# Designed miniproteins, single chains, continued (5): the designs that were tried, part 23

Each design is a single chain, and the fold is of that chain. pLDDT is the mean over its residues in the fold that is shown.

## One batch from the design tools (miniprotein)

Design m16777
Fold by ESMFold2-Fast:
Structure m16777 (fold): chain A 77 residues (1-77)
Amino acid sequence: MKKEMSEIVYEVFKRFAEENPDVPGIEEALERVKEAAEKGDYKGVMDAVDALQASPEQRSKLISRIVSELITRFAKL
């Protein structure tokens, strides 16, 4: 559900931030994602991702990992 989805997105984003510390605003974006996830605000999480000044390749990888984790966990795997 919405809250569980936000927690998964936060976990994926946290790893992305650890792998890409040089992305402008990454620490600020991580805090925004954390706050939105705690509230179960999935749209707030996605808005924080959209505000990130990452390359299209980095954004694509982040979105792909989010989708993969959601599918894996909700497919009872």
Scores: mean pLDDT 72

Design m16778
Fold by ESMFold2-Fast:
Structure m16778 (fold): chain A 96 residues (1-96)
Amino acid sequence: MEEEIKKKIEEMKELFERARELARQATDYIKRALETGSQSLLDKAEELFRRMAEEGQKAVELATEVSEDQEAREMRDEVAEMAEKVAELLSAARAA
């Protein structure tokens, strides 16, 4: 079981890091679009938010599957927090 858990943790880590980076980029593009009035930048932010939600969801699913391992618990908690923050940020951005 340890071998399978480690492989899933590695995949979860990569998905988590990609989702986090996408969230940062999307937020950055939204701010720039609002400052410059660029529709192109806003479209880019929307695309990044969609991909972020997809990567985040997959990371959460993997975290749930490996939650029996002690090392996976910390990543699961961080993924859960990020998913909540991402959903809130996405909702606020679309409402703006």
Scores: mean pLDDT 70

Design m16779
Fold by ESMFold2-Fast:
Structure m16779 (fold): chain A 89 residues (1-89)
Amino acid sequence: SNELILRLIGLSLRLIGLEFDLELLLKNGASREQLERLLKELEDLLGEIQKLLEEAKKQGDEETAKFAEKLKERAEKLIEEVKKLLESL
């Protein structure tokens, strides 16, 4: 549906912003507090992506579901990267 596509676009843009935030934190130095805040925003975003994925599957929107699954995998990978950075501090 158009609504699900617009939500997917919004979530994709939010993830791009968080990926950019991580790059800036790594270049300028990152505190534990900054990485913990980024982790929370990523986990909140992952929750919204999971809800979109579930809704797309329920509606039989296979194309939106495929893009949402890829977005979910990208968000999960970024979460693991931030968690590893926190463990190394």
Scores: mean pLDDT 89

Design m16780
Fold by ESMFold2-Fast:
Structure m16780 (fold): chain A 80 residues (1-80)
Amino acid sequence: MEEAAEIGRRVGREGGGALGGAIGGREGARFAGGDELEVEIGEGSGATAAAMMKTSGASDEEAGAIGGEAGGRTGAGFAE
């Protein structure tokens, strides 16, 4: 289980998770005025969403799409 989640994070991060993290991080940084922590939070959320998609049998492409969406939303939500 943990191994599958880690593989999903790696797959998502190298493709979709990385895209999700970049989008989430940029969105969070904009609201926080460039706080690096917001970037890191967005990246983590994108990777986690991608990992969950992989555990449900989703393709790398689908994991990438959901990772991007989740990373963006989380980054924006943490920017206060």
Scores: mean pLDDT 54

Design m16781
Fold by ESMFold2-Fast:
Structure m16781 (fold): chain A 87 residues (1-87)
Amino acid sequence: SSLAEKLREILAALEATARAAKAAGLSDEQRLDLMIRTLREKAEELDLPEELIELIERAAASTDPKQKERLLLEFVHRLLDLLEEES
């Protein structure tokens, strides 16, 4: 698969996980943890660029919800930047 295809699959998984968590009535913190877990599994499966893997691993390792959210947002921003470069 192209890098762009892998990145789009990650975005789709993130969106689907966020919707499922909201439908299940999960708290913002529980939703965040589920999204990070899903992204780690997908990043490993798709062999994403090391910089994206490092960001999601840091998010997973963090115990501070605000730091988790900040790192997840940085992951998404870098992913979107890479998609623009590949487009």
Scores: mean pLDDT 83

Design m16782
Fold by ESMFold2-Fast:
Formats: sequence, C-alpha cells, structure tokens
Structure m16782 (fold): chain A 82 residues (1-82)
Amino acid sequence: AEARAAAIAAWSPEKAEEGLRRLEEEREEIEAALAAGEISPELAEAMLETLERLEEALRAGDAERLVEILAEGQRRLAELLA
C-alpha cells in the first residue's frame, strides 16, 4: 500500500517516460526468451498483454490502473506457472 501510494504521489511525465522505456526493455527480453524457447508461448502472451496494458495506463497517467494491472498480471502468471 505504501509503495503504491508513493508511486501515485510521485507521478510525473518524466517518470511515465522512464516507465515506458523499462516496459520496452522488458518486452524485448520476453520476446528474446520466447525465441530461445525458454518460456512457453502462453506465458509470453500473458506477459506481453500485461506490458501492453501497463503502457496504456502509463500514457494515461493512471497510477491506480497500473496497480490493478500488476496485480492481475501476477495472478495470471501464477496460474500459468502452476
């Protein structure tokens, strides 16, 4: 809760831009792992879908939505890894 509240309070265009760069790097790593056969196509799809939703929330400046998307992504990953 504290980390999420701090992220919302510290929201700025500069931090959104930084976040978008990190999401781009994560997407490249996921695509590379998929190409190397290190992760399943289903897992890669779930991760990439989560990153796409995070990118939308960052561009919208909606920090609350970011928190929701992260929670959903973590739940979906746990299900796929079970």
Scores: mean pLDDT 72

Design m16783
Fold by ESMFold2-Fast:
Structure m16783 (fold): chain A 70 residues (1-70)
Amino acid sequence: TQSDIINQINTDRQKTSQILQNTTVDDYNNLSQYASSQGDSSTAQSFNRIAQSMQNVQQRNQQYRQQLDR
């Protein structure tokens, strides 16, 4: 029924949010490699860019920490 479809959409949104909260740079790199192996270069590039962005934030945070310790 239409109500069942709406409930499924809400469940899928909740699952997606949990996945995003629990992902790491390595997870995105692994997903990028998997997508590339399946021939989905577009999805692979998207995951790779997310991983790079997360690494850049981590490096910046490390630099800030080093500056505070000096």
Scores: mean pLDDT 70

Design m16784
Fold by ESMFold2-Fast:
Structure m16784 (fold): chain A 112 residues (1-112)
Amino acid sequence: DPEEQVLREQADELLERMRELGISDDLLEEVRRRLASLSREEQGELLARLTNEIVNAEERGLSPEELERRIRNILRGYPTVRSVTPEQRERFQKSSKLTPEQIEEAIKILNA
C-alpha cells in the first residue's frame, strides 16, 4: 500500500531526527510501538503532531529533557489501543447515549 509505505518512511525519518536531538532509545521505541498500534489516520495525526514539536524544538533550541517531556505529553493523547471484540463494542454502543466518536474515544481509554 503506497500510503502505508509513505507513513512508514515518514516515521523512520522522524525517529532519526529525534535521535539526533538526543531523545532516548527507550522513548524512540515507545514512539515506534505507539505508531504501530494506531490506525492510519491516527498515525498521520501523531506524526504531524510530533513533527511540529521537533521543528519547534530545533527552532527554540529545547533541551533533550524538555523535548522528551513534550513527546510524552503528546503520546498520552494517543493511548495504546487494545482490540475490542465486536460483541464488546456493540454492547458499549447500546448501553451509552454517546456519539459514535465519543464511544470510540471511551473504548480507547478503557483499553489503554
Scores: mean pLDDT 72

Design m16785
Fold by ESMFold2-Fast:
Structure m16785 (fold): chain A 97 residues (1-97)
Amino acid sequence: MKEKARKLFEEYKAKLAGLSPAEQARESAVAYTAASILLAGAEFDYKLNPTPELKREIEILRKILEVHEKDPVEGVALFRLYGEDKKLAEIVLEELE
C-alpha cells in the first residue's frame, strides 16, 4: 500500500509540474477551496454528531491544507490522492511528517 500511495502521489506531482505557472495557480486555488469547504462541512457535522470517522477526516483535511500552504504542488497532489482513497493520502501525509 505504501508503494501505491507514493507512486500515485509522484504521478500527480509530475502532472502538475507539466502545467504552466498560471494553470498550476488555478489548480492550487481550486483544490485549496474544495478542501476548505470539505473541512468546514466535516467540522460542522462533527459538532452535531461526533464520530471517529469524522474526526479522522478533519485531521486528514487539515494536514492537506497545511502541506498546501508550504508546497502548493504537494497540496494539490495530496488532495487528488484523497479523492481517490483517503487511506492513500493518510499514508503519504505520515511520510511527509
Scores: mean pLDDT 86

Design m16786
Fold by ESMFold2-Fast:
Structure m16786 (fold): chain A 74 residues (1-74)
Amino acid sequence: ALSSLEQMILDIAEGLKEKDPEMAEKLREAVENKASYKEKAEILDEVAKRLEEQGDFGGAETVRLLAENLRRKE
């Protein structure tokens, strides 16, 4: 079963599917391949940077908070 944190990652990936398919796929693969929380957090940091570059500062902050929560688990 997927954890609530992993479900949140998949929800972010779905939201990125049309705007950033590369990052959407990278997040989905990280969940499917059971990547470490550290690896998942690193991908989320990249997503946050791309959102910030596009002017989505609120989305970037939300994604960074999720990355921080994942880092605390390892």
Scores: mean pLDDT 82

Design m16787
Fold by ESMFold2-Fast:
Structure m16787 (fold): chain A 86 residues (1-86)
Amino acid sequence: PETLADRILARYQATLARLDATAAALRKAQPPGMDSLLARLDAVKAALDQFLQDIGLGNPSATPERLDALFEEADKVIAEAEKALA
């Protein structure tokens, strides 16, 4: 049976894939503001990677609220990139 942890991991993996696909689309289309959008996509990806590391270390800053904020920022940056690609 699928667990809550499995769903969170699936969303994490899907978010990373969307960030990578969005960055590839930006590099192909080269819209105005591409460098800023790519930097923001890279920053969110790095923050998600750091969050996963912090969980493994038992860091008390690895909260559900922090994870939700990172997913929200990822969705926001992807949406801005999609608008630039339109």
Scores: mean pLDDT 82

Design m16788
Fold by ESMFold2-Fast:
Structure m16788 (fold): chain A 67 residues (1-67)
Amino acid sequence: MKEEAIEYAKKALEYIKQNTPESKRLAEIYVSNAVDYYSAATGEDFYPLLQTKSVEEVAKEILKKLE
């Protein structure tokens, strides 16, 4: 679960870098999955951060906590 959270967060950041409408949509999907895996691995509810922070900020916070 931690490995999946890291992988999905990294993929979200790569999609953000591509800066296309499709890649932005994919980044949102990947960060949501990263939050699911993070919450399952740690027991910490990260869903409120998706309401208040950008996709990039949420992905970076997951990587900061797991790496």
Scores: mean pLDDT 81

Design m16789
Fold by ESMFold2-Fast:
Structure m16789 (fold): chain A 99 residues (1-99)
Amino acid sequence: SEEKEKEEIERQIRRVAIFEARLKHLKENKDEKGLKELEEISKELAKLALESREEAEKKKDELAEELEKNASEEEKKEIEKLLEEIKKALEEEKKKEEE
């Protein structure tokens, strides 16, 4: 179940990054019709993006608290791996925005 939650967060983060890149591209090319259509879709995606980022941050905090509660050694390793993958996904999306 935790793997499915991680995949969902990663998927949403990727979707946000792709859409932000497309929005920047349309603004640079001054495609007025495409930009208006994208803004209609981006309003819905912006809501999803905020939820995804908030969920990722919330999940990160929850996993950190779970580690502090002395979970079993196996659970602790799984949580650490998941936390690292979430951090890596967030860092990769941030790097793509800076490039």
Scores: mean pLDDT 56

Design m16790
Fold by ESMFold2-Fast:
Structure m16790 (fold): chain A 70 residues (1-70)
Amino acid sequence: TEIEKELEELIKNIDKLSVEEALKKGDEINEKASEAIEEGKLSLEEIKRIQKLMDEFLEKLNKKYLEELA
């Protein structure tokens, strides 16, 4: 899906973005995903894949955030 593609690109480029930029993009994608779920546009399998990608993004974002605080 487009949402999966956007998350994969965000994950790949996370080190090229500030924490604020990465968080903003992540929030925008999450809102898009929530809206698509509410509208019944995503299958259960697509939702599971998006959740996995979001978890990976958040793990990398947390590491980046801690590194910027150091």
Scores: mean pLDDT 82

Design m16791
Fold by ESMFold2-Fast:
Structure m16791 (fold): chain A 78 residues (1-78)
Amino acid sequence: MEEAKKLVEEYYEEALEFAEEVLELLLKEGVPEEEARRIAVTLAAGWFEGKALKEGASEEVIKEAVELLTRRIEEHLR
């Protein structure tokens, strides 16, 4: 849990900026708001999972960190 929190804290700002940029691009293209948010969160979570894998985190830590990050970004984009 603590390792998962540290990974989220390290990459949260970059993941959030990535999600916000994706959301803005999708909205400009006419994608409905709900679908645009879902896609933005999914892509940001995938990017973050890649970063966590590069850091050598265990599968359990990565799973917890991805769930925590996904939840935080979803709450922020509401």
Scores: mean pLDDT 84

Design m16792
Fold by ESMFold2-Fast:
Structure m16792 (fold): chain A 89 residues (1-89)
Amino acid sequence: SARAAGRERLEAELRALGASEAEIEALRKQSDREQIAAFYERSGELVRQQLLKLGFSEKEAEAAAKAVELMGKERLSAAEAQKIFEELV
């Protein structure tokens, strides 16, 4: 599913940043039980930080972060998220 694919992508990014498997497991438990919003917010924040580092504007980075959050939350495809991004900027 799109949610599972989004989660796998976030986990891969967290591993690349040096997160342990125990930390990733703790995040899964929190997002499933208590911290779903935090899971989506963390995913969006990682995208925002990466785009700012690449020289994109704050508005573009924020729009992309919101599209990523909606992709996870609403089970949107990458194409659907792209359309939302284009409408925000």
Scores: mean pLDDT 67

Design m16793
Fold by ESMFold2-Fast:
Structure m16793 (fold): chain A 92 residues (1-92)
Amino acid sequence: MEKEFLLGVAILALSVALVTTQKLPESPEKQKLIDLLNQAIDAVNAEDFDTAIKYLKEAKEVAKKLSDPEVAKETIGLLDNVIKIVEEAKKL
């Protein structure tokens, strides 16, 4: 897979996570997750993969604290997939 395609998939997945998080009830965890997702998107766009992976791992820890366990599980799964995509893009 070409690097540009992998980055596009990562950005799309993070955009879905961001929209889903924005629909949650207001909480400190929601706001922190939104901030981390935006920082991860910026890092992916800048091709700063180490910074992107750092923010994605921090976002996973915040996602574990979300009140809805189903949303937490789905968000964590999505973030795990994005981390793998970014790690593969870093190798190219």
Scores: mean pLDDT 84

Design m16794
Fold by ESMFold2-Fast:
Structure m16794 (fold): chain A 73 residues (1-73)
Amino acid sequence: SMAEAEALAAAIGADPAAYAALRRWPREPVDFSRWEVVEVGTPVETATGFLIPVTLRHRETGELRGLVYFLPR
């Protein structure tokens, strides 16, 4: 449900390392000791589930990276 996707989005923002095994793009591992979550977007409903966009910032360099997590139906 959208409510489950919104709850997951909030949980990822609070503790991204706990959700490292969750399906996402890009699939490369992220070191959350070096990268922080600065934004969690509103979940987007699709035919197969929900997409949760997340913006990361490098703690030392300020470089920004996007991730998208997938919550299947």
Scores: mean pLDDT 83

Design m16795
Fold by ESMFold2-Fast:
Structure m16795 (fold): chain A 118 residues (1-118)
Amino acid sequence: MPPLSQVEAVERAAELHRAGVSTAEALGRVQEAGAGELHPVAVTAIALGEYEAALEAARAYEAGDYAAAYEHMAEAIKRAVEAGRVTVGVATLEGLLARTPSERARRLLEEVIERVRA
C-alpha cells in the first residue's frame, strides 16, 4: 500500500487530536496506517491544538522551507501560551530556540520566554 505523505499524516493526526485522542495515540494510529515519523515542528503544533499551524509546518517541510516550518511552530507556541492552553518551561523553549534555523522563529520564542519568566 502507498505510504501516507507527511501532510496527509499530519491532517489525520490533527483530526484524531481534535476528537479528543492524545497526541501520542494519534501519532501511533497514523504510523500504523503507514505514515513515517512526523516532523517535530508539526507534532508540536498538534500537541498545542494549533492544527492549521501543524498543516502549514508540514507543507513547508515538504517544500524544503525549514525556516517557515519553524516559524509556524513558534507562532503556534505563542498563541497557545497567550490563550492559557499550555504552560511551557523555560528550558523547553530554550531547547527549541537552539534548534531553529529561522531568525523570526527565534524572536517569537524569545518573546514567549520573557512572558513565561514574568
Scores: mean pLDDT 79

Design m16796
Fold by ESMFold2-Fast:
Structure m16796 (fold): chain A 67 residues (1-67)
Amino acid sequence: NEGVEAGRRGAEEGTAEGAAEAARASALQMKHDDERVERAREGGRATGEKGRHGARAAALSGMQSAE
C-alpha cells in the first residue's frame, strides 16, 4: 500500500504536468492533423461571425432609437 501511494503521488504529479507537456508534444507532432487544424480555424471564424451578429444587433437598435 505504501508503494501504491508513492507511485500514485508520482503518477499524479507526472499526470498533471506530464500530461500537459505530452499533449503539447503530441499537438506539435500532429500539427498536420487536418481535423484539429480545421477545428481551430473554424473556431476563429465562428467567433468572428458571432461578433458580427452583435454589431448588427447594435446597429438595428440605433436605427430604432433614431426613429
Scores: mean pLDDT 56

Design m16797
Fold by ESMFold2-Fast:
Structure m16797 (fold): chain A 74 residues (1-74)
Amino acid sequence: SAADQARRDRLFADAMVAYFASIAPLLSPEEAERAARALIDMARARLGEDHPVARELERRLQELLAAHRARAAA
């Protein structure tokens, strides 16, 4: 069903965010940017560029990436 698909899409996005959050502290800022880009590109390829869950994932990953860059710049 569409509801089951939406639930799976949200679980996928949550897993991607959790994965990035777990590895980001181990990465340089450049490596973190590449990792975030790869995850965003993967989500867009799987869900579609205009999919609401893919856009929400991109937003959440960009927020984590901005926080990582701020810590590296301090």
Scores: mean pLDDT 84

Design m16798
Fold by ESMFold2-Fast:
Structure m16798 (fold): chain A 70 residues (1-70)
Amino acid sequence: TAEERERGMAIALRLEEVLTEAELVRSEPSAPTQADRQVFKTVADGRMQYLVYRPGELPQLVTVNPVVLP
């Protein structure tokens, strides 16, 4: 959605700051033409969340609920 895109852009502008405070949980292989998807733990909106990031794409924040990515 447009709101999700705006949120992703806001995080992208501060990506370096966000990543320096985040803890890498895992790196997930992607298609040969895509960079690996990286999952980080971070604190956003006053709670623990997961930051899902792939170079070239807008970052996404996922709530503390576990998400099956495959």
Scores: mean pLDDT 66

Design m16799
Fold by ESMFold2-Fast:
Structure m16799 (fold): chain A 62 residues (1-62)
Amino acid sequence: SPLEEARKAIDAGDFGRAAQIALTSPEARPLIPGVKARAFEAQGRPEEAQPYRDEYLAAVPE
């Protein structure tokens, strides 16, 4: 699925590919900000992760 492809890209550190999946697969679009946030956090870039986390939480509130 597009969501699995996006997660695999993020695990590989290829968030550019994950972004492309979001643009071509509407079902993956709401998840991509959250996946990108995790990728930036994993790379030690929490400030860059924050806007993506905020976008994800706005689309998928807990």
Scores: mean pLDDT 70

Design m16800
Fold by ESMFold2-Fast:
Structure m16800 (fold): chain A 61 residues (1-61)
Amino acid sequence: MKEAHDRMLRAIGEVLSAIGEEFQLELDGTLTPEKKAELQARVTAGLKEMEESEKKIKEAK
């Protein structure tokens, strides 16, 4: 349970980090379509990690 909770917090941090990086690159005018796709993939992966962690927490009921 605690491990799943910690994993969820790390996944949230990764999603926020990817969003922040995309925003920073856009402000710098260096955001390419390829880089945007990479960052979106990181967000998707983080959301998947969050869902898996939430399921683990619910299953341990």
Scores: mean pLDDT 78

Design m16801
Fold by ESMFold2-Fast:
Structure m16801 (fold): chain A 70 residues (1-70)
Amino acid sequence: DKELIELLERAREKDYKAQMAVLGHALDLGWSPETAANILKALVSGKVTPEQALEILKNKDEERARELAK
């Protein structure tokens, strides 16, 4: 959890390597590539905080993830 939050913070700072690692973690948690990319885009654009993104990813909150695609 602490490693993932740190990775999410770096992804928000335009760290491409961290962004790719976040996508990998999302896929490992069972997220589709499309939804994982939507969560990452929302994080990078500031729609969600790293803490909120972590909550969505860990809780498999499909409904919140779908809202980020709008």
Scores: mean pLDDT 81

Design m16802
Fold by ESMFold2-Fast:
Parts: sequence; structure tokens; C-alpha cells
Structure m16802 (fold): chain A 96 residues (1-96)
Amino acid sequence: SENEKVKAILEELVADPRMAFANEPVPFDHPEFHLLERPVTLSTILDSIERENASAKQVIEALDTMYENARTMLAPDSPRRKTLDALYEKFKEKLS
């Protein structure tokens, strides 16, 4: 199913050492923390699939939230931001 495909892709992302920074919670003491829509990490998205039977649409929306939060916290030219952008694009390619 599409949900199983999305779960498999997320499990690959969680296992990827390049994604370690995306699995770290956003620091509450960051100046822009209060501007975030929702604190989301790869592990919280995976938990939503396993415990709440989240749909593929809900997973994609949560990933979009995670990406937007990271964009708010990371400088545009930072290595972490560039890695996040590349991995997010690869995730969307795999869902197509």
C-alpha cells in the first residue's frame, strides 16, 4: 500500500546517519522556537505511522512541517540546511 511505501522510505531516512540532525528536537531556547508550527522529528513521524496508523497524506504534511521548522532554525547557507534540502527532495522523488 502507499502507507507501507511511505513507512519504508521513512525507516530508510531514520537509519541514514546524514539525517541525525533532523532527528534532534529543536532547542526550546532558540530565539525563533515560538514561531514553529509544531515540534516534529523523523522519529515522531515514524511513531505516528506505527501507533496512530497515520495516512500517507498525514506523513507528508508532517514532513513538510519538519522541513519548514528546520528552514526557520537553519541559516540558508549552512551545511545542515543544504543536506536537509537534498534529502527532502529525495524523499519526495521516492513518493512519486
Scores: mean pLDDT 67

Design m16803
Fold by ESMFold2-Fast:
Structure m16803 (fold): chain A 95 residues (1-95)
Amino acid sequence: MPSIEELLAATEELIERTEDELSPGERAAVERLLAEMRASTDPAEARRLFQGIVGLLLQALSPERAEEVVAWLRERFADDPELVAFIEGLAALHR
């Protein structure tokens, strides 16, 4: 499973890529989860928070942008097939 540092780096990159596409409420929700992830010392908790952020982003984005984000995450986390499968499952629910 990726480290807390790897999950934080990926989350910050995702927010940078998508922040202009989020409503103020969606941005506030993502920032709150990111703050919780930064405070976390449990990799399993950080993973759950990351999954929550990805779910919020995929729901907020257009289908085309969601597919681009999923492709980027699949490449970033190629060494974690369980995380990739979760992300792809979320994307399928929002099609």
Scores: mean pLDDT 80

Design m16804
Fold by ESMFold2-Fast:
Structure m16804 (fold): chain A 84 residues (1-84)
Amino acid sequence: SSLAIELPEVEVPPLAPGESRLLATETLADGATALTAAYAAAESLSYDGEVPLTLEAGALYLSLILEKDGESQLVSLRRVGRAA
């Protein structure tokens, strides 16, 4: 895979349900931008697409999003705790 990047070591602040925070941005060697954001899920969501995604209400997530050539892709999602 050409997308060999990992979630950076970042401290995740306490977030209330529905809150999000951008924690880091990085420009990669191929011109893509990596965005690391924390999100506290307010609602349970299930997405059954090319990358299946399930969010649990009240859970806190770290996400890695790549932006390249005008396209945004969720590359990694990790549950890191619960909303404050």
Scores: mean pLDDT 72

Design m16805
Fold by ESMFold2-Fast:
Structure m16805 (fold): chain A 81 residues (1-81)
Amino acid sequence: SEAEEREKQLKEQALKTGRELSKKLVDYAKKNAKDEEIIKKALEGIQKTKQSGIELGLTKEAEEIGKEAEEEIKKIYEEAK
């Protein structure tokens, strides 16, 4: 149906946007690796992005993207110590 096609397109666009936002938050953390407040804000951004994806029914993808981005941000912070 046209509604199913629209839903699929919206979910694909949301997934693309979520990946791009997560990448920007990781890049932001890399540039500010020693700033604990910025790292905290980047991690909060990842959690919010993940929650938005879950609410759109993209639970598995949102959890996988969120976990990868969170782990990378935490690694950036630890390696900058």
Scores: mean pLDDT 86

Design m16806
Fold by ESMFold2-Fast:
Structure m16806 (fold): chain A 95 residues (1-95)
Amino acid sequence: SKEKELKLDFLVISIIGLGYLLARRAEKRGETEMAEEIRKQIDELVKAYVNKDFEKMEEALKKLRELVRKYGSPEEAAEFDRLIDEALKLAKEIE
């Protein structure tokens, strides 16, 4: 379904955008290692998504979820969990 593909596109873009905002806030707090780990997983997500590599996309999404749970606020962790769960479910329905 084109509608499911478009919804997945918006979910992935939202996760990428929120991830970069979290990395930027970490940098501003002097948490450079955390920011670099988040950016690395965003880069892996982008590569996997562009290549339609759903297995690597799932791996990158799970790594981002762990990083946000470990270093993010409870509110950030809850929002990322919601978006990532929706993206993983929708990816399985498409492939």
Scores: mean pLDDT 83

Design m16807
Fold by ESMFold2-Fast:
Structure m16807 (fold): chain A 88 residues (1-88)
Amino acid sequence: SMDDIQNTMNQMTDQMTSIMTSQARQVSQQMQGQSQDDQQQRWNQLMDQVMTSIQNMSNTMSSQGAPQSDIMSAQFSITRTVTDVLNS
């Protein structure tokens, strides 16, 4: 049902957010005392990984019949949370 799809999407979004924010915090800590260029390189590598993971999750959700609006909302939520951690 659509409710079951929504619950699955919410669980996947929560799990992805938890994993990505944990990784972002670790990268942020590892950037302490690094050069500006090294910090930029680490941020770019993390963001590439985050975008790939979000795309894979979105493809899975789409294949299960999730509405595009719900997929976009999940992508936005994860991206915003990760970006907030990296910019804090």
Scores: mean pLDDT 80

Design m16808
Fold by ESMFold2-Fast:
Structure m16808 (fold): chain A 62 residues (1-62)
Amino acid sequence: SMDEELLREAAERMAAASQGPLEELRRVTEEVVREIARRGSEAVARGAQTIGDAAIKDAEER
């Protein structure tokens, strides 16, 4: 579905950002969540936030 595609694209963007500084990952997460929310899917935006929070936690543990 389109929602699954948006979440996959969000996860890929956040995974790419996780290769850089933590501040970049935080910024990309905020940007992606805002873009998805603006496109009208609050549920998908919450899913993207959850993925981003997990990626940030993983990066902080490195």
Scores: mean pLDDT 79

Design m16809
Fold by ESMFold2-Fast:
Structure m16809 (fold): chain A 113 residues (1-113)
Amino acid sequence: SADVQELAALLRRAFPDLIDPARIEEQIARLRELAARLDSLDRDEIEALLQEDTLASVLVLAVAHLRDPSLDTGAMSGLLPATPELAALLQALLDRSGVDGLVQAIEQAMRLL
């Protein structure tokens, strides 16, 4: 998918320090775990995910913020405006395919890292 290739390129530009190809399958598993609990993320869990500072935690917080902009995701409110191309593609995928489709596209893009 062209969107998946573009998403992978944008992830490499936005989060070069969070990308470790040797750990990518662990990050995909973590993303999947967190995405399954997206509706139940409370403030304490959001703060813990911000401190975790992994590719999976950052991407789940981005999805949570795009789904509900009123949700206090802290640093994600500043990060998404700083990465406008990434924010726009994530929003377009969310609008087109919902949360499950967005998470699937992110997983596929992470496999290209």
Scores: mean pLDDT 81

Design m16810
Fold by ESMFold2-Fast:
Structure m16810 (fold): chain A 83 residues (1-83)
Amino acid sequence: SSKEEFKQSILDEAKKIAEEIEELLRQGRFDEAEKLLKEYNEILDKAASYYESKGDEETARLLQEAKEIVEEAYEKTKAELEK
């Protein structure tokens, strides 16, 4: 259904952004990776607040999961590269 497609697209986009952040970090472009992470988190926070205000707790929770995917990728990759 369109709703399932929409939910899957949120997770797919999060994985794509996580991959882009990992790429930037591996290139030593830490400031650009941090900017992308911050901008994406701001977008997700605003979207989550919007869906929560509409009573769509499922979508709001999914947006929080998307944020966690990106944050984990950033922290894990950064930790590996700063050793």
Scores: mean pLDDT 85

